# Designs tried in a protein design run: designed miniproteins, single chains, continued (2). Part 46

Each design is a single chain, and the fold is of that chain. pLDDT is the mean over its residues in the fold that is shown.

## One batch from the design tools (miniprotein)

Design m5581
Fold by ESMFold2-Fast:
Structure m5581 (fold): chain A 94 residues (1-94)
Amino acid sequence: SSMDEKAIAEFEKEVLRVLLEFMDEVEALFRAGELTPEKLEELRRRALEELRQIAERFKKQYPQLSDVFDELLRKAEEALEKVVEEYLERARAA
């Protein structure tokens, strides 16, 4: 339905916001020479918690789309972990 499509689009927009905010903060710390593995792990945990809270809120509001939100959350978590891995490699090379 058009309402389901709108709900999915709003979910994707909120997920993208979290990922972009995470990437911006990690990049800022990396450029400042302040990015440590411990700080990166702290930022990863905060982003994961926010992504999971968004998913739980949307699943409560649109229970018929629960499986869709779980799949999109899984993809977002995979994207987050890829960014973490890339910055760990960049930090080791510096």
Scores: mean pLDDT 89

Design m5582
Fold by ESMFold2-Fast:
Structure m5582 (fold): chain A 62 residues (1-62)
Amino acid sequence: MEEAAQAVARAAKAILDGKTPEEVRKILEDAGFPKAAEVAREALEKGYSPEEVIRAVIDALR
């Protein structure tokens, strides 16, 4: 649970900083959440807002 929260915080910062879909994917994958990494990459490539991408990542970690 704590590891997931830290991964979300790092990914959220990267998304808000305008990092590429690949950089955000790598942050989540390196943290051990490949499913959330793929969800984040797909949402960013589809042009979702930062808030929508963060929500999708949180939902993928359930």
Scores: mean pLDDT 80

Design m5583
Fold by ESMFold2-Fast:
Structure m5583 (fold): chain A 83 residues (1-83)
Amino acid sequence: ADAEALRAGAEALERMYREGLPSVDPDVSQRTIEALRRLYEEDPEGLEELARRVEEEMAKLDRGEQVRLVVEFLRELARRLEA
């Protein structure tokens, strides 16, 4: 469930950027946020370390690359949940 929510969030964000949509579907966004919250409760140190590295890389990137980095981050979290 959580891995599926994270993947759905990543795909929705990628589609929003690619197709020029005004926003991500609120239901998809909410499910993604809830999945991230549960991950933080299970492994706060691991998620904080990964988020810190993403934030450091974000400072070097333009908007398109920032969107790609967030999509990759969400997909990586989903893969870890399925392993």
Scores: mean pLDDT 76

Design m5584
Fold by ESMFold2-Fast:
Structure m5584 (fold): chain A 85 residues (1-85)
Amino acid sequence: SARELAERYRRELEALIREHLSPEEAERVIGLVDRLLEAARAQDSAATGRYAAEIGALLREHMSPEEAERALRLLEKAAVAASLA
């Protein structure tokens, strides 16, 4: 289901975040990911975009550009799946 796909992509994204960020920074970013996915489920494009921008900035601060792009692709897949659930 779309909900199961969203949770799978969320778990893959969480693993990547925890690999590259400190535990404290990872918890902060994961909290924002969960808020983004809630906004996506509600089909709130404005809130989804605001959280995505904040997450993107944090990921680019702590990851290489290539790793941040991979993480953001997982985030987009999770958000799309969540919006279809």
Scores: mean pLDDT 88

Design m5585
Fold by ESMFold2-Fast:
Structure m5585 (fold): chain A 95 residues (1-95)
Amino acid sequence: LEEEKQRLDREIRYVGDLRKRVEAATSKEELEAIVAEMRARRDQFSPELQAILDEGIARFEANRDASVEEQKAILGDTLDRLMAVLAERRKELEK
């Protein structure tokens, strides 16, 4: 239980940091680097989180010709969805 809490807390911090990096990004190159990092860490997430991540990455790839603002919105939405799942799971472990 404590190891699971620590894992979730690490994942929450990581996703939070990625969200800040997406918000601060000013170029498509920066956003592509964030997506590459997310892909590299995919297998460290639960199947539910992997599904959200895969959908978000697919939306990003489909919108590679979109503006930086639109790409940031896609990645921000994806990370917000990941954070919501992690936060809910973390609440379940606080009993």
Scores: mean pLDDT 83

Design m5586
Fold by ESMFold2-Fast:
Structure m5586 (fold): chain A 80 residues (1-80)
Amino acid sequence: MKKYSVLELADMASESKDFNELVFLTTILSYAKKKKIPLSAEFSLEEMKKLAEEYLKELEKEKLLTPEQIEALREAIESL
């Protein structure tokens, strides 16, 4: 199964033409920064989905994003 580094995810986000993919990738990158995950750390798609789900729970409790951004994140996770 293919794994992606945090650095590769950043490159993918900069080149993404899909709004849902962009939201998903930027959310994982934000969570990686919050948890101090190194740029060399690698994740499978399944591991990335789990990270996004955990971050969604934190965002819901802490109100760190607008309701519209949280909804976009949910759609992005479900589309992949």
Scores: mean pLDDT 76

Design m5587
Fold by ESMFold2-Fast:
Structure m5587 (fold): chain A 58 residues (1-58)
Amino acid sequence: SEAEALRKALERLREFIERHRDLIDAAYQQALALGSPEDAPLLAEELLIERLKKELEE
């Protein structure tokens, strides 16, 4: 089912984020250097989500 698939995808995403926290921290620091502190978390997440979306959707 679609709802089950979404739940599984979110669970995998969270686990992926936890395993790659170092990459997230690096992206966050880079975002801080390029933009404002308030935008850094969203920018870092967008970069990671965009990469994963590209992998899943082609």
Scores: mean pLDDT 69

Design m5588
Fold by ESMFold2-Fast:
Structure m5588 (fold): chain A 81 residues (1-81)
Amino acid sequence: GLEQSIEEIAQKLREDPSADLASLLTTVPGVGPKLAQSIVDHLMVNQSLDPEVLQNVPGVGPKKAQALSDALIKHLAGIPL
């Protein structure tokens, strides 16, 4: 579920700080390298995929927060349990 995805992202941020996640985030339309880094920094602090939490990042509105959450969940769905 979503709670497991949050835990997996927290673990990924510890193992591979920022580089792989920033690259993934730049695949989202309207997310450039600077915004991707800001989102990664926010995730390292809050460790949440909740679109409402992601909206706290400057430059991330509700629609973009949902797209980012969906992209991160889709990425984690590719990781074997």
Scores: mean pLDDT 67

Design m5589
Fold by ESMFold2-Fast:
Structure m5589 (fold): chain A 94 residues (1-94)
Amino acid sequence: SVEELLERIKAEARAIRAARLAAGASEDEVVDAVVTYIYTRLAEQTGLSVEEKREIIEAVAEEIRRDPALSEAAKARFEEYLETVARALEEEAK
Protein backbone atom coordinates (compact mmCIF):
# COMPACT_ATOMS: atom_id res chain seq x y z
CA SER A 1 0.00 0.00 0.00
CA VAL A 2 0.99 3.66 -0.33
CA GLU A 3 0.93 3.97 3.48
CA GLU A 4 3.25 0.96 4.00
CA LEU A 5 5.66 2.23 1.31
CA LEU A 6 5.62 5.74 2.87
CA GLU A 7 6.49 4.33 6.31
CA ARG A 8 9.35 2.26 4.81
CA ILE A 9 10.71 5.27 2.88
CA LYS A 10 10.53 7.48 6.00
CA ALA A 11 12.28 4.84 8.14
CA GLU A 12 15.08 4.29 5.59
CA ALA A 13 15.49 8.04 4.99
CA ARG A 14 15.89 8.55 8.76
CA ALA A 15 18.46 5.71 8.87
CA ILE A 16 20.48 7.15 5.94
CA ARG A 17 20.39 10.63 7.54
CA ALA A 18 21.48 9.30 10.96
CA ALA A 19 24.28 7.14 9.49
CA ARG A 20 25.66 9.94 7.27
CA LEU A 21 25.60 12.52 10.08
CA ALA A 22 27.29 10.02 12.47
CA ALA A 23 30.01 9.50 9.80
CA GLY A 24 30.67 13.28 9.66
CA ALA A 25 29.02 13.92 6.29
CA SER A 26 28.11 17.49 5.31
CA GLU A 27 24.45 18.53 5.14
CA ASP A 28 24.78 18.62 1.31
CA GLU A 29 25.99 14.98 1.32
CA VAL A 30 23.05 14.00 3.58
CA VAL A 31 20.57 15.73 1.22
CA ASP A 32 22.11 14.05 -1.85
CA ALA A 33 22.08 10.57 -0.24
CA VAL A 34 18.48 10.81 1.05
CA VAL A 35 17.05 12.30 -2.18
CA THR A 36 18.89 9.71 -4.34
CA TYR A 37 17.38 6.94 -2.17
CA ILE A 38 13.84 8.39 -2.50
CA TYR A 39 14.15 8.78 -6.29
CA THR A 40 15.50 5.23 -6.74
CA ARG A 41 12.80 3.70 -4.53
CA LEU A 42 9.91 5.57 -6.22
CA ALA A 43 11.29 4.99 -9.76
CA GLU A 44 11.12 1.22 -9.04
CA GLN A 45 7.38 1.43 -8.25
CA THR A 46 5.43 0.56 -11.43
CA GLY A 47 2.12 0.05 -9.56
CA LEU A 48 1.92 3.61 -8.15
CA SER A 49 0.40 6.61 -9.94
CA VAL A 50 2.34 9.86 -10.39
CA GLU A 51 -0.06 11.43 -7.85
CA GLU A 52 0.68 8.71 -5.25
CA LYS A 53 4.44 9.21 -5.75
CA ARG A 54 4.04 12.99 -5.26
CA GLU A 55 1.99 12.30 -2.09
CA ILE A 56 4.91 10.27 -0.69
CA ILE A 57 7.43 13.01 -1.64
CA GLU A 58 5.27 15.71 0.01
CA ALA A 59 4.93 13.64 3.22
CA VAL A 60 8.73 13.19 3.39
CA ALA A 61 9.24 16.95 2.74
CA GLU A 62 6.90 17.77 5.65
CA GLU A 63 8.96 15.54 8.01
CA ILE A 64 12.17 17.26 6.83
CA ARG A 65 10.68 20.74 7.49
CA ARG A 66 10.13 19.68 11.12
CA ASP A 67 13.65 18.23 11.65
CA PRO A 68 15.36 20.33 14.38
CA ALA A 69 18.84 18.95 13.53
CA LEU A 70 18.86 20.36 9.97
CA SER A 71 19.72 23.96 9.07
CA GLU A 72 17.24 26.11 7.14
CA ALA A 73 19.69 25.97 4.17
CA ALA A 74 19.63 22.15 4.23
CA LYS A 75 15.81 22.15 4.43
CA ALA A 76 15.62 24.49 1.41
CA ARG A 77 18.00 22.21 -0.53
CA PHE A 78 15.85 19.17 0.34
CA GLU A 79 12.70 20.95 -0.91
CA GLU A 80 14.42 21.95 -4.19
CA TYR A 81 15.79 18.42 -4.84
CA LEU A 82 12.55 16.64 -3.87
CA GLU A 83 10.58 18.90 -6.26
CA THR A 84 13.16 18.02 -8.99
CA VAL A 85 12.56 14.31 -8.24
CA ALA A 86 8.76 14.76 -8.37
CA ARG A 87 9.00 16.47 -11.77
CA ALA A 88 11.42 13.82 -13.12
CA LEU A 89 9.01 11.03 -12.11
CA GLU A 90 6.10 12.92 -13.75
CA GLU A 91 8.08 13.30 -17.03
CA GLU A 92 9.16 9.61 -16.97
CA ALA A 93 5.46 8.57 -16.67
CA LYS A 94 4.64 10.30 -20.01
Scores: mean pLDDT 84

Design m5590
Fold by ESMFold2-Fast:
Structure m5590 (fold): chain A 78 residues (1-78)
Amino acid sequence: SKREEVIREVQEELDKKVAELLAQAKANNWSPEEQQKAIYQVYLETLKELLRTHGDLLSEEERELYEEQIKKAEELLK
């Protein structure tokens, strides 16, 4: 289905971004805390992009749940 294709594409993009981020962290000797924060920010941006571009493929309940998770996560990253 289109939903399954989109989810797979998003997961592949996320995996690539995380791999690039980890390589950058290693090259620049980032702390574990800096690495964790950066990875978490990439996950949040990915969820926001999914809702913005493909929210129509998600149920109303799923969209509400993800929006709530994004808000809570943004507060934790403060």
Scores: mean pLDDT 80

Design m5591
Fold by ESMFold2-Fast:
Structure m5591 (fold): chain A 89 residues (1-89)
Amino acid sequence: MTVLNLTENEKRQLELLLQVQHLSLEWLLDPSKREEVEARIEELIAELEKLDPRAAELARLIAEAARAELEGDEEALARVEREIEALLA
């Protein structure tokens, strides 16, 4: 098990990114929660933008990937996956 020595700012960024990932999956899997989940994702992205614009961009791409999967837009999904890889490189 890896223990990361993160700053409070880095911990907050990670927590927000994990929440966006979780909510994006919930949005995809549960249509009854979509409106509420979309509002929460937007709030989390706004918080990430204040901490790090790069982290906010990653969060937006995670949310876009879920939407592309729902819409069956394989080209948009592939584009988003490439952009996430570029940000993490």
Scores: mean pLDDT 78

Design m5592
Fold by ESMFold2-Fast:
Structure m5592 (fold): chain A 61 residues (1-61)
Amino acid sequence: KREEILKQALLGVFELTRAGLLSQSQAAKALGVSQATVSRLVRSGDEEAIRALAEERAKEL
């Protein structure tokens, strides 16, 4: 299912960002959100909020 594949890809973007392999601005562009949103989610580690954002963005892509 396309949405599931996109959701997994977007979750991977967050994982790369937390590992320092992807900048927060690059992640923001890939996710279609502000850099402030990415910074907040990466810093908080709120898995539920991260999954919710990935699911929402996957439906739009």
Scores: mean pLDDT 76

Design m5593
Fold by ESMFold2-Fast:
Structure m5593 (fold): chain A 91 residues (1-91)
Amino acid sequence: SEEIKELIEKTKLHLGLAVEYTKKGDIESAKEHHKKAKEYLEKLKPYMSPEMQKEMEKHMEEMEKYIEEGDSEGAEKSAGNIGKLLDQLLA
């Protein structure tokens, strides 16, 4: 679906921006982009298995903690894991 593809790309964009703002120490902007990614992910949840939803939620929560700690490497790793799960929706 073109709609699913667009939602995935918007989610990935905001996850990437959350990582970049964390690298800059702008935690408030990083949290706002993480929140935007979460809003797009809510729209994708109906296309996910219950197992994928749980895994996605865990990675999103882990990413939020890394952002709050100013850990840009941790945030980037979590964003990468989320991105891989999103790619499975197009497989």
Scores: mean pLDDT 90

Design m5594
Fold by ESMFold2-Fast:
Structure m5594 (fold): chain A 75 residues (1-75)
Amino acid sequence: SAAEEAARRARARERVLATIRELLDRHGDAVTLSEISEALGFPSEYAGEQMFRREFGVSLREAVAALRAERAAAE
């Protein structure tokens, strides 16, 4: 159903964001966009960026910058 599809997409998005947050917590500003893309299971930063834009409507760089700001505000 459309509701099940939406719920599955929401859970997939949450897992992606949780993975990025974990990397930022573990490595801080040292982690690169290439390393984040690899951790998300993408073969390259380019592949990660393309899939991220499709799923989130924003660039991977912009999303990571927003999560870094969120982490800094929580400290």
Scores: mean pLDDT 79

Design m5595
Fold by ESMFold2-Fast:
Structure m5595 (fold): chain A 96 residues (1-96)
Amino acid sequence: MKLIIAVAGLSFEEAVALAEKLSAEGIGIGLVIGSGSLAIVTDLSKDEAIELAKKLAEKGYGSAVVDLDGNILYSGGEKKKDAEKLALFVAEILSL
């Protein structure tokens, strides 16, 4: 099952570094969007994706987990609404 993890409130350099790290760990494909947002398309389980998103929220980032049907499975941290909007947008594009 494909899930989208979105992160908001990063610098561009932080977004690129996080995308590269998660890709290298086999977690998923990172899409750096704008100057400080990242969307990750992942085959992680729901529980694993939510746990990763919680860790990012604890670091002060906005974080959200969304399925391809547009269900918000998790949302947290500062700028969580920006992360939700990004995750939903990417889910809509990928469901085409």
Scores: mean pLDDT 82

Design m5596
Fold by ESMFold2-Fast:
Parts: C-alpha cells; sequence; structure tokens
Structure m5596 (fold): chain A 80 residues (1-80)
C-alpha cells in the first residue's frame, strides 16, 4: 500500500541520517557537541522505528523524521 511504501521510505531516510551522524562521530571523535547530537539522532531513529512497529499515524512518523533531519543539520554545522 501507499502507507507501507511511505513507512519504508521513512525508515530508509532515518537509516541514512543515522549513518551520516556516525560518519561525523568518526571524523570528529573529540567534539562533545557532535557526540551529543549523534546520540540524539540515534534516539530519534530508534523512536521512529518504534512508531513504525506500533503502527503509529504517518504524521507522527514524519514529525520524528523531520526532528532527526534537523538534528543532523545542527551536527553538520558544528563540523564546519
Amino acid sequence: SEEEREKARALFAATVIEAQADLLLEKYPDNEKIRELAEKIHQLVDELRQLIDAGAPTEEIREKLDEAFKTLNEAQKMAR
């Protein structure tokens, strides 16, 4: 279904966001702010996976994904 495809796309996007956060941790291992933001991203991605598993509304999944994306953008700015 369209809803299942949207959830799959959200899960894929969240996985990419998490991978990018991990790359920032590898490049800046001594940056405490990047570490904190990466930890927050892992938590948000875990929460997103839990929402998908629980059959939460698509709107809640989108909100969680948006929060993860914004957190990644903050981490990327700290790396410049």
Scores: mean pLDDT 86

Design m5597
Fold by ESMFold2-Fast:
Structure m5597 (fold): chain A 68 residues (1-68)
Amino acid sequence: SALAVQLVDQLITAAKQSGESQDVIDKLEAARENPDKAIEQLRALLPSLNPFSQSLADQIIAELEREE
């Protein structure tokens, strides 16, 4: 969905600004290309994210689950 792409893009921007590794950024960009699997991919990435990105990702997962 367009919402999933928008929210993942917001997370990518925040991750870049907070100093996440390029490996993490690449995986987030892959999640944006597969928005139907965004929740699954974000959950898998949670342990690899810094605390700021993890908090934002948790909020995004909750928002995407409410849109189901």
Scores: mean pLDDT 80

Design m5598
Fold by ESMFold2-Fast:
Structure m5598 (fold): chain A 77 residues (1-77)
Amino acid sequence: MEELRKKTYENLKKIATSPEAIEELDRADELFEKYLEAKKNGASQETLQKLAREYLRETMRALALINGEPVEEPEPL
């Protein structure tokens, strides 16, 4: 999962044409670093899932910006 997410960020940065999209990818990367730090410190599964959701949201925003689509915020049930 983490490998797939990191690969997605790298691919999105390659095709990003706007500074806004790059900024969202940078925010996602920062959240991913927080995820790794929490994992290193033995955080609970709940904490890791929360951090994972946050950086997935930033990644989705960046993807929408890159594709020129309106940003939509899907909410979990």
Scores: mean pLDDT 70

Design m5599
Fold by ESMFold2-Fast:
Structure m5599 (fold): chain A 107 residues (1-107)
Amino acid sequence: MKSAPTEIQKLANELGLPEDIIETSLKNANRSVLQRPVESDHVEVLENALQKVLGNRRSKEELQRIAKRYSGLRDPKLSPLTVALEVGTELKLSDEEIASLAVELAK
């Protein structure tokens, strides 16, 4: 909780991400979120992840449009955390929503 920087804090600073995103991703995805490429070249994978995280706040049509847009603009070899951060920044998502999106993309 305090004193010297933790491994999570150092990793968060290195990646430019909040500590909560790194901690949640490591706990929920057993580090798969950091190590495995996301299937971002598949519009359906990103759409399904967005529906699970944002389905109650955004329309299905809007989430599908976002998924298609990112599938065409991003390197499909990007990690789940990188894709979640890029999408989350554009959509102004909370750190918790970005972490949830990264976990879903790692599945």
Scores: mean pLDDT 63

Design m5600
Fold by ESMFold2-Fast:
Structure m5600 (fold): chain A 86 residues (1-86)
Amino acid sequence: SEEEELQKLIEKVLEWIEKLVEAIENKDLEKLKKIVDEMLDYQAAVAGLPQSTVDASRASWDERLTEENLEKLKEKLKELLEEHKK
């Protein structure tokens, strides 16, 4: 049961990573922010995080969403996708 829950979490994370890569490649900052919001909301729900922690994480993400940081993020995310698609 815990193994099935972990597998579902991994699959969900990989779906978000694919969407993030696509949004960065399309230079769609609004789509990128929506995906980050979905990820943070899911993490908060699963981990029982207080809203203040979610808000701080979102603010930190927004401050780091520069073109230079997005290219570095895209490269790391593509590496993660390649490692986990096998």
Scores: mean pLDDT 75

Design m5601
Fold by ESMFold2-Fast:
Structure m5601 (fold): chain A 86 residues (1-86)
Amino acid sequence: DEEERRKRLEKTLKEIADALINGDFDKVKEILKSLTPEEKREVFRIFSDIAIELRKKNLEEAKKNGKPLKPITFKDMGEAIKKRLE
């Protein structure tokens, strides 16, 4: 069921996001190891999309403020994942 698969993916992303925000990298590793290759592919695809959006935001701030591009932190990724799920 595609709907059940989507709900499971959203739950997995939320757990990864919470772990990233808390700096619990052991939990992130556990979650990723529990995923099938297909599930990992979907998770990494979503991470890629979010990273692109965060890079665009950081680029706009850099242009506006004349400062170098800020690196994307694990906390930034976690917060962006949670925002996307809301």
Scores: mean pLDDT 81

Design m5602
Fold by ESMFold2-Fast:
Structure m5602 (fold): chain A 85 residues (1-85)
Amino acid sequence: SELEEGIAKAKAALEKQVDAAIESGDKEKIEELLEKLEEEIAGLKRFIEENRDNPSLEEEIRMAEELLPVVEEAKKRLEEELKKL
């Protein structure tokens, strides 16, 4: 499905960015990505809140709702790695 394909692609791209940041061991790079993910989480939450009653955006809302926990998990991984540095 388009939703599954979109989520899989976004998840793979995010995992690649997170893994690269962690593998670098660069505290500044991890902090920069962490800040970007915090902004992404806030953006996804706002999009869902503002558009939940819009039937023309039903697929986009579902994608945002499915991506939100993926981005939150990535943020937690970065926070745990940052604690080790």
Scores: mean pLDDT 84

Design m5603
Fold by ESMFold2-Fast:
Structure m5603 (fold): chain A 69 residues (1-69)
Amino acid sequence: ALPAEEKVKKYKNGFEEIKNDTSLSKSSKIGLLKMAQKEVETDPELSEENKQSLVAYSNQLIEEIESEA
């Protein structure tokens, strides 16, 4: 198992990779980020604080994607 701090970083890096993937459409990026949110929410190794932080970060990235022209 990864330390909680490293696991949080891994999720954040995954979110950023999805956002920055030029091969993915907006709808695909949003879909993958929403799937990643469900993975975070069901992860028994994450504290509730870490889950809330990661979901908030993912939602921020979704908002940024949706606000693109």
Scores: mean pLDDT 81

Design m5604
Fold by ESMFold2-Fast:
Parts: sequence; structure tokens; C-alpha cells
Structure m5604 (fold): chain A 64 residues (1-64)
Amino acid sequence: SLSHHDSLVSTGDTLTSQGNTYWNQGNYDKASTLYTQSSTHYTQAGHLSSSKRNLDNSTTYSNT
């Protein structure tokens, strides 16, 4: 079975693919919604992994 982290990444990839389909059809509102949902899933996956702290921009905000 996939972990919850892997499930979130897989769902994000699927939503990105669907968003690209709608973008290519000229349905930018639907594409934008799907990209936003994909971004949310990737953000949740990153939060669960904690191994990508530098890539999550948390370190960037500490030095501004």
C-alpha cells in the first residue's frame, strides 16, 4: 500500500495532468482550480515528509 504521503503526491500529479487538459481546451478557470488543488496536495505531502525543509522555503523566510 502507498503511504499517505505517496497518495498525496500521486493525486497532485493526476490533478496537474487534468489541469493541463483543461488549459489546452481553453478552460482556464477549471485548469486554475485543478492546479490549485494539485499545489495543496503537494504542500501537504511536503509537510508530512519534513525532509525537504529547504525546498519548502521555510529557511528563506528566516533570513529576510
Scores: mean pLDDT 68

Design m5605
Fold by ESMFold2-Fast:
Structure m5605 (fold): chain A 94 residues (1-94)
Amino acid sequence: MVPLEPEELEEFIREVAERLGVPEETVRAELEALRLMAELAAEGEREGISVTLVESWEEDGVLYAVLRWENGVIRTLTLDRKTATLTVEERAAP
């Protein structure tokens, strides 16, 4: 997590959006995805469950990350940069 004051965070989002030529909503969604990934990893560490990044890739402006927990739970994060939509899917081991 980036330790920024609320005003600094809003200014940072605006500045990055202008530099990349993308909507502010897209930058906000990317930061939210990173925060969620860090939160899920930290949660696993606290419970003594190892979390592994299995795969990550980007395809046509959509970012994918697959995380596997030691207990067999799989979480897939999907970030669509065009719509600024973050989706998380959870599947338990059989």
Scores: mean pLDDT 66

Design m5606
Fold by ESMFold2-Fast:
Formats: C-alpha cells, sequence, structure tokens
Structure m5606 (fold): chain A 87 residues (1-87)
C-alpha cells in the first residue's frame, strides 16, 4: 500500500534530518517534511521554495530554513530513500 511506503519514507527522512541538523522531528512532522521533500525533488524546488512550503504546513521560520537546507544539501540521499521506500 502507498501509505506504508510513505510511512517508511517519513522514517528515513526523520533520520536524515536528525543526522544532518540535530532536529528531532515528530512522526507527524516527518510525514509533512517527507511530502515536501518528494515534491521538492520532483519539481526541482529551490531552498527558499521548500522553506516556504514547510512554513505553510506550520513549521516555524528557523526550523523551515534548516530543514529546507538539509533537503537541498542531501538530495541524492533523499532520492535513495525514496527508491528504498518503493516510491
Amino acid sequence: MMDKQLEEFAKKVKEIIYKKTGLKLSDDDARKVGAVARSALAQNMSEEEIARALRTLGFDEGTAKRVARAIVENREEIEKAIKESGL
């Protein structure tokens, strides 16, 4: 089921963000970040566009900027996580 693949990807995103930024995301926040990361890679979004998307989902400016930077700087690792999750 696609929902299981999205949850698996969210767990991988949570680990990547924690390792790269020290931010410990909740499971709900990891799902939101995972959704934005998938869109960011598919649409080749800029760091500023990613931060804006995260802010519209309720993340504060500091967290949104740190997460957006981590997504941009770790695109290949996130793309691998998408493939490993069967997405």
Scores: mean pLDDT 84

Design m5607
Fold by ESMFold2-Fast:
Structure m5607 (fold): chain A 107 residues (1-107)
Amino acid sequence: GVSTKAPSATGGLGTAGDITATATSATTVTVTATFSAPVAGASAAVARPDGEVVGLGDVGAGSGGTGTATVTGLPGDGTYTVAIGGADAAGGVVAAGLAEGVELTAA
């Protein structure tokens, strides 16, 4: 198609709330969020406060307005920013959010 009328991600994107990051091992965190839109999957990223991405999660299962993703390869204890996005069944991102100042301690 000559023109892509892709809706602006910022104009129609839903929110992720109740973002919880829980350390399940020394290098693994489970991120869970409640989305304002139905999701089929969720992906998460963990970054340092300066914006350096230190861990990326694979697409986890989502159902209704809730999604969970597992991030591996964390460098250990510290204060991080956690980002999570929810995707529909076609892989389009429908909701996203950030949690800043998340303190993670290796299990």
Scores: mean pLDDT 68

Design m5608
Fold by ESMFold2-Fast:
Structure m5608 (fold): chain A 91 residues (1-91)
Amino acid sequence: SQKRRDEAILAIVKGQSDSLDQAVARAQALLAQIQALDAQIAALQAAGAPQSRILALEIARDILRMEVDMIIEYLRLQGRDEEAAALEAQL
């Protein structure tokens, strides 16, 4: 019974670790999208594009930033403080 309990605990821990690693990967992908949006916003501002066009991209960027912030908070709650700090530094 102990061996089965240990195997079940290891499976849960592995599943949680895999989920946390996926959360980090998702945050990195979102940060890359944020960087692309920042570059587009800067280009549109330099070109004198309409404020409505710029605002639409800023809203899209802010939504992605909120998703990254939620992932950072989740990582901190799970004790992944160094990874959370590294992601926050990229915002």
Scores: mean pLDDT 85

Design m5609
Fold by ESMFold2-Fast:
Structure m5609 (fold): chain A 90 residues (1-90)
Amino acid sequence: SKQEKLDKIINLANKAMEAIDAGDREAAYRYVDEIVSLIVELLRNGEITEEQAQELLDLVYRVHRAIDAGDRDAAKEAIQELIKKINELK
C-alpha cells in the first residue's frame, strides 16, 4: 500500500542517518538508493503526483550531494526534511 511504502522510506531514512553517523558511506548510499526506488514505485502506481515525486527526489539529491561532500550535518538535515515531507503525504 501507499502507507506501507511511505513508512518504509521513513525507516530507510533513519537507517541512512545511522549509517552516516557510523561513517558507513556504502550503507548510506544503499539506503538512499532504496528510497529512490520506492519514490519511483509510488509515482508509477499513481500513489503520489509527479510534483510530489520531484520534490522528494530533489531532497534525495541533496542527501547524496552532502554524503559525497562528507558533510554529515547537511546530509542529516536533508534526511530530516525528507522525513518531514513524507509525513505530510500520509
Scores: mean pLDDT 90

Design m5610
Fold by ESMFold2-Fast:
Structure m5610 (fold): chain A 100 residues (1-100)
Amino acid sequence: AKLSLAELAELEGEVWTTLAAVREDPSLAAVFDDPALRARVREWARARIAYLRENLPLFSPEDQAVAERLIGLLEELLAAAPAEMLPVLEEIQRLVEEHQ
């Protein structure tokens, strides 16, 4: 089932809130050992990839390059082992923050 934009935004907010907590206290990184959290992160990544691919032709050439890089990082996130999820999420957040 395709997530609505509101559902995607809510799920993205949960992911960023979790990442912010871990950035403030790195001892909380063990939260990514929770399979339920990893499943939600992967669901968000799949939904975001679908949204970006669907809207890619509507972006400027510069924004298309950023979107394609973001898709690549989201695909890495889907393939990531639990210990690798945090570094990939930090790269995704950095890319998004630099291009807002």
Scores: mean pLDDT 80

Design m5611
Fold by ESMFold2-Fast:
Structure m5611 (fold): chain A 80 residues (1-80)
Amino acid sequence: MEDFLETLRHILENFGVPEEAIERILEVARKFLEDPTDENIERFVKEVREILREAGMPEEKIDLIVKAVRSLLEAVRDAL
């Protein structure tokens, strides 16, 4: 669990996501870990896009971040 949240934080920091947006995304990630279904992966990805848009990230960068986050979520689901 902690390793997943740490990895997610490092991905977001590497893409230059502001700290406030990172904290919001990590809150969504904690909820996802309670029920890591395919439906909740899609909900998580949608919420991440909205948080990143609110943070002023360009759409092209949001697409790259979302792709990386989706891959991580799928790996976590498959490991459980």
Scores: mean pLDDT 81

Design m5612
Fold by ESMFold2-Fast:
Structure m5612 (fold): chain A 87 residues (1-87)
Amino acid sequence: SAEEVREYLEKNFEELGAALAEFQKVVASLPPEELEELLSSSKSDEELIEKLYEKGYISEELKEKLLEVVELAKKMEEADIEEAKKK
């Protein structure tokens, strides 16, 4: 539910924010050609994160946290769509 997503975000806001900040630093440090290849070859945010991990650009811990962020974003989008249908 939307409430469960909100409670998770409130409890984990600082950790999720830190993971996103580290991700932004990694992306900014990549050569433009490598970033374009990763983006063009990745069909989803999850695939992009997995490829960054496989290439050694992110740690396993950062990978897991970023995958949690993507999962939460999907749940938020789904909750917003369901809420819009009720209005």
Scores: mean pLDDT 73

Design m5613
Fold by ESMFold2-Fast:
Structure m5613 (fold): chain A 61 residues (1-61)
Amino acid sequence: MAELEEIKRLLEEGKFDEAIRKAQELVDSGKTELAMEAAKLLAEHGYPEEADRIGTRAALQ
């Protein structure tokens, strides 16, 4: 999906704050499946704590 591709690109460009913001927007929008995939991308790129927070919030919606 386009949102996940955008987050991946931001992480590859070193724009980690924008990538985290986009992942949080997915949670806030109720896009639970996309938010969980975004959390996985964050963990793979070295942000496991942010990934855990986003994944937990998405699962608890």
Scores: mean pLDDT 80

Design m5614
Fold by ESMFold2-Fast:
Structure m5614 (fold): chain A 100 residues (1-100)
Amino acid sequence: SVERELAILLTVASILIAGGQFELDRVETNPQLDPKKMIADLRSIIEAMKDVIERLREFLREHPELPQEVKDLIEKLIERAEEEIKKLEEKIKEIEEKLS
């Protein structure tokens, strides 16, 4: 069902955003971590978030009949995920600059 597919996508996106926030905090509070592993873990979360954003955008395209309120909620979640990606990408840049 459309409602079930949406519920799964929203749940996955929310878990990934929370996971990104958790990993960012872990990296910032644990200076003893291997920087290459930090970058790999952050990149893995970024790729997963990009995938779920693409799936959410495809869902919006496939379901033009959705109430505007629901579309706005999905778009807001995409914006939150994109903002989290930006934070994780900035952290990767900081780690890479310290290695050079």
Scores: mean pLDDT 87

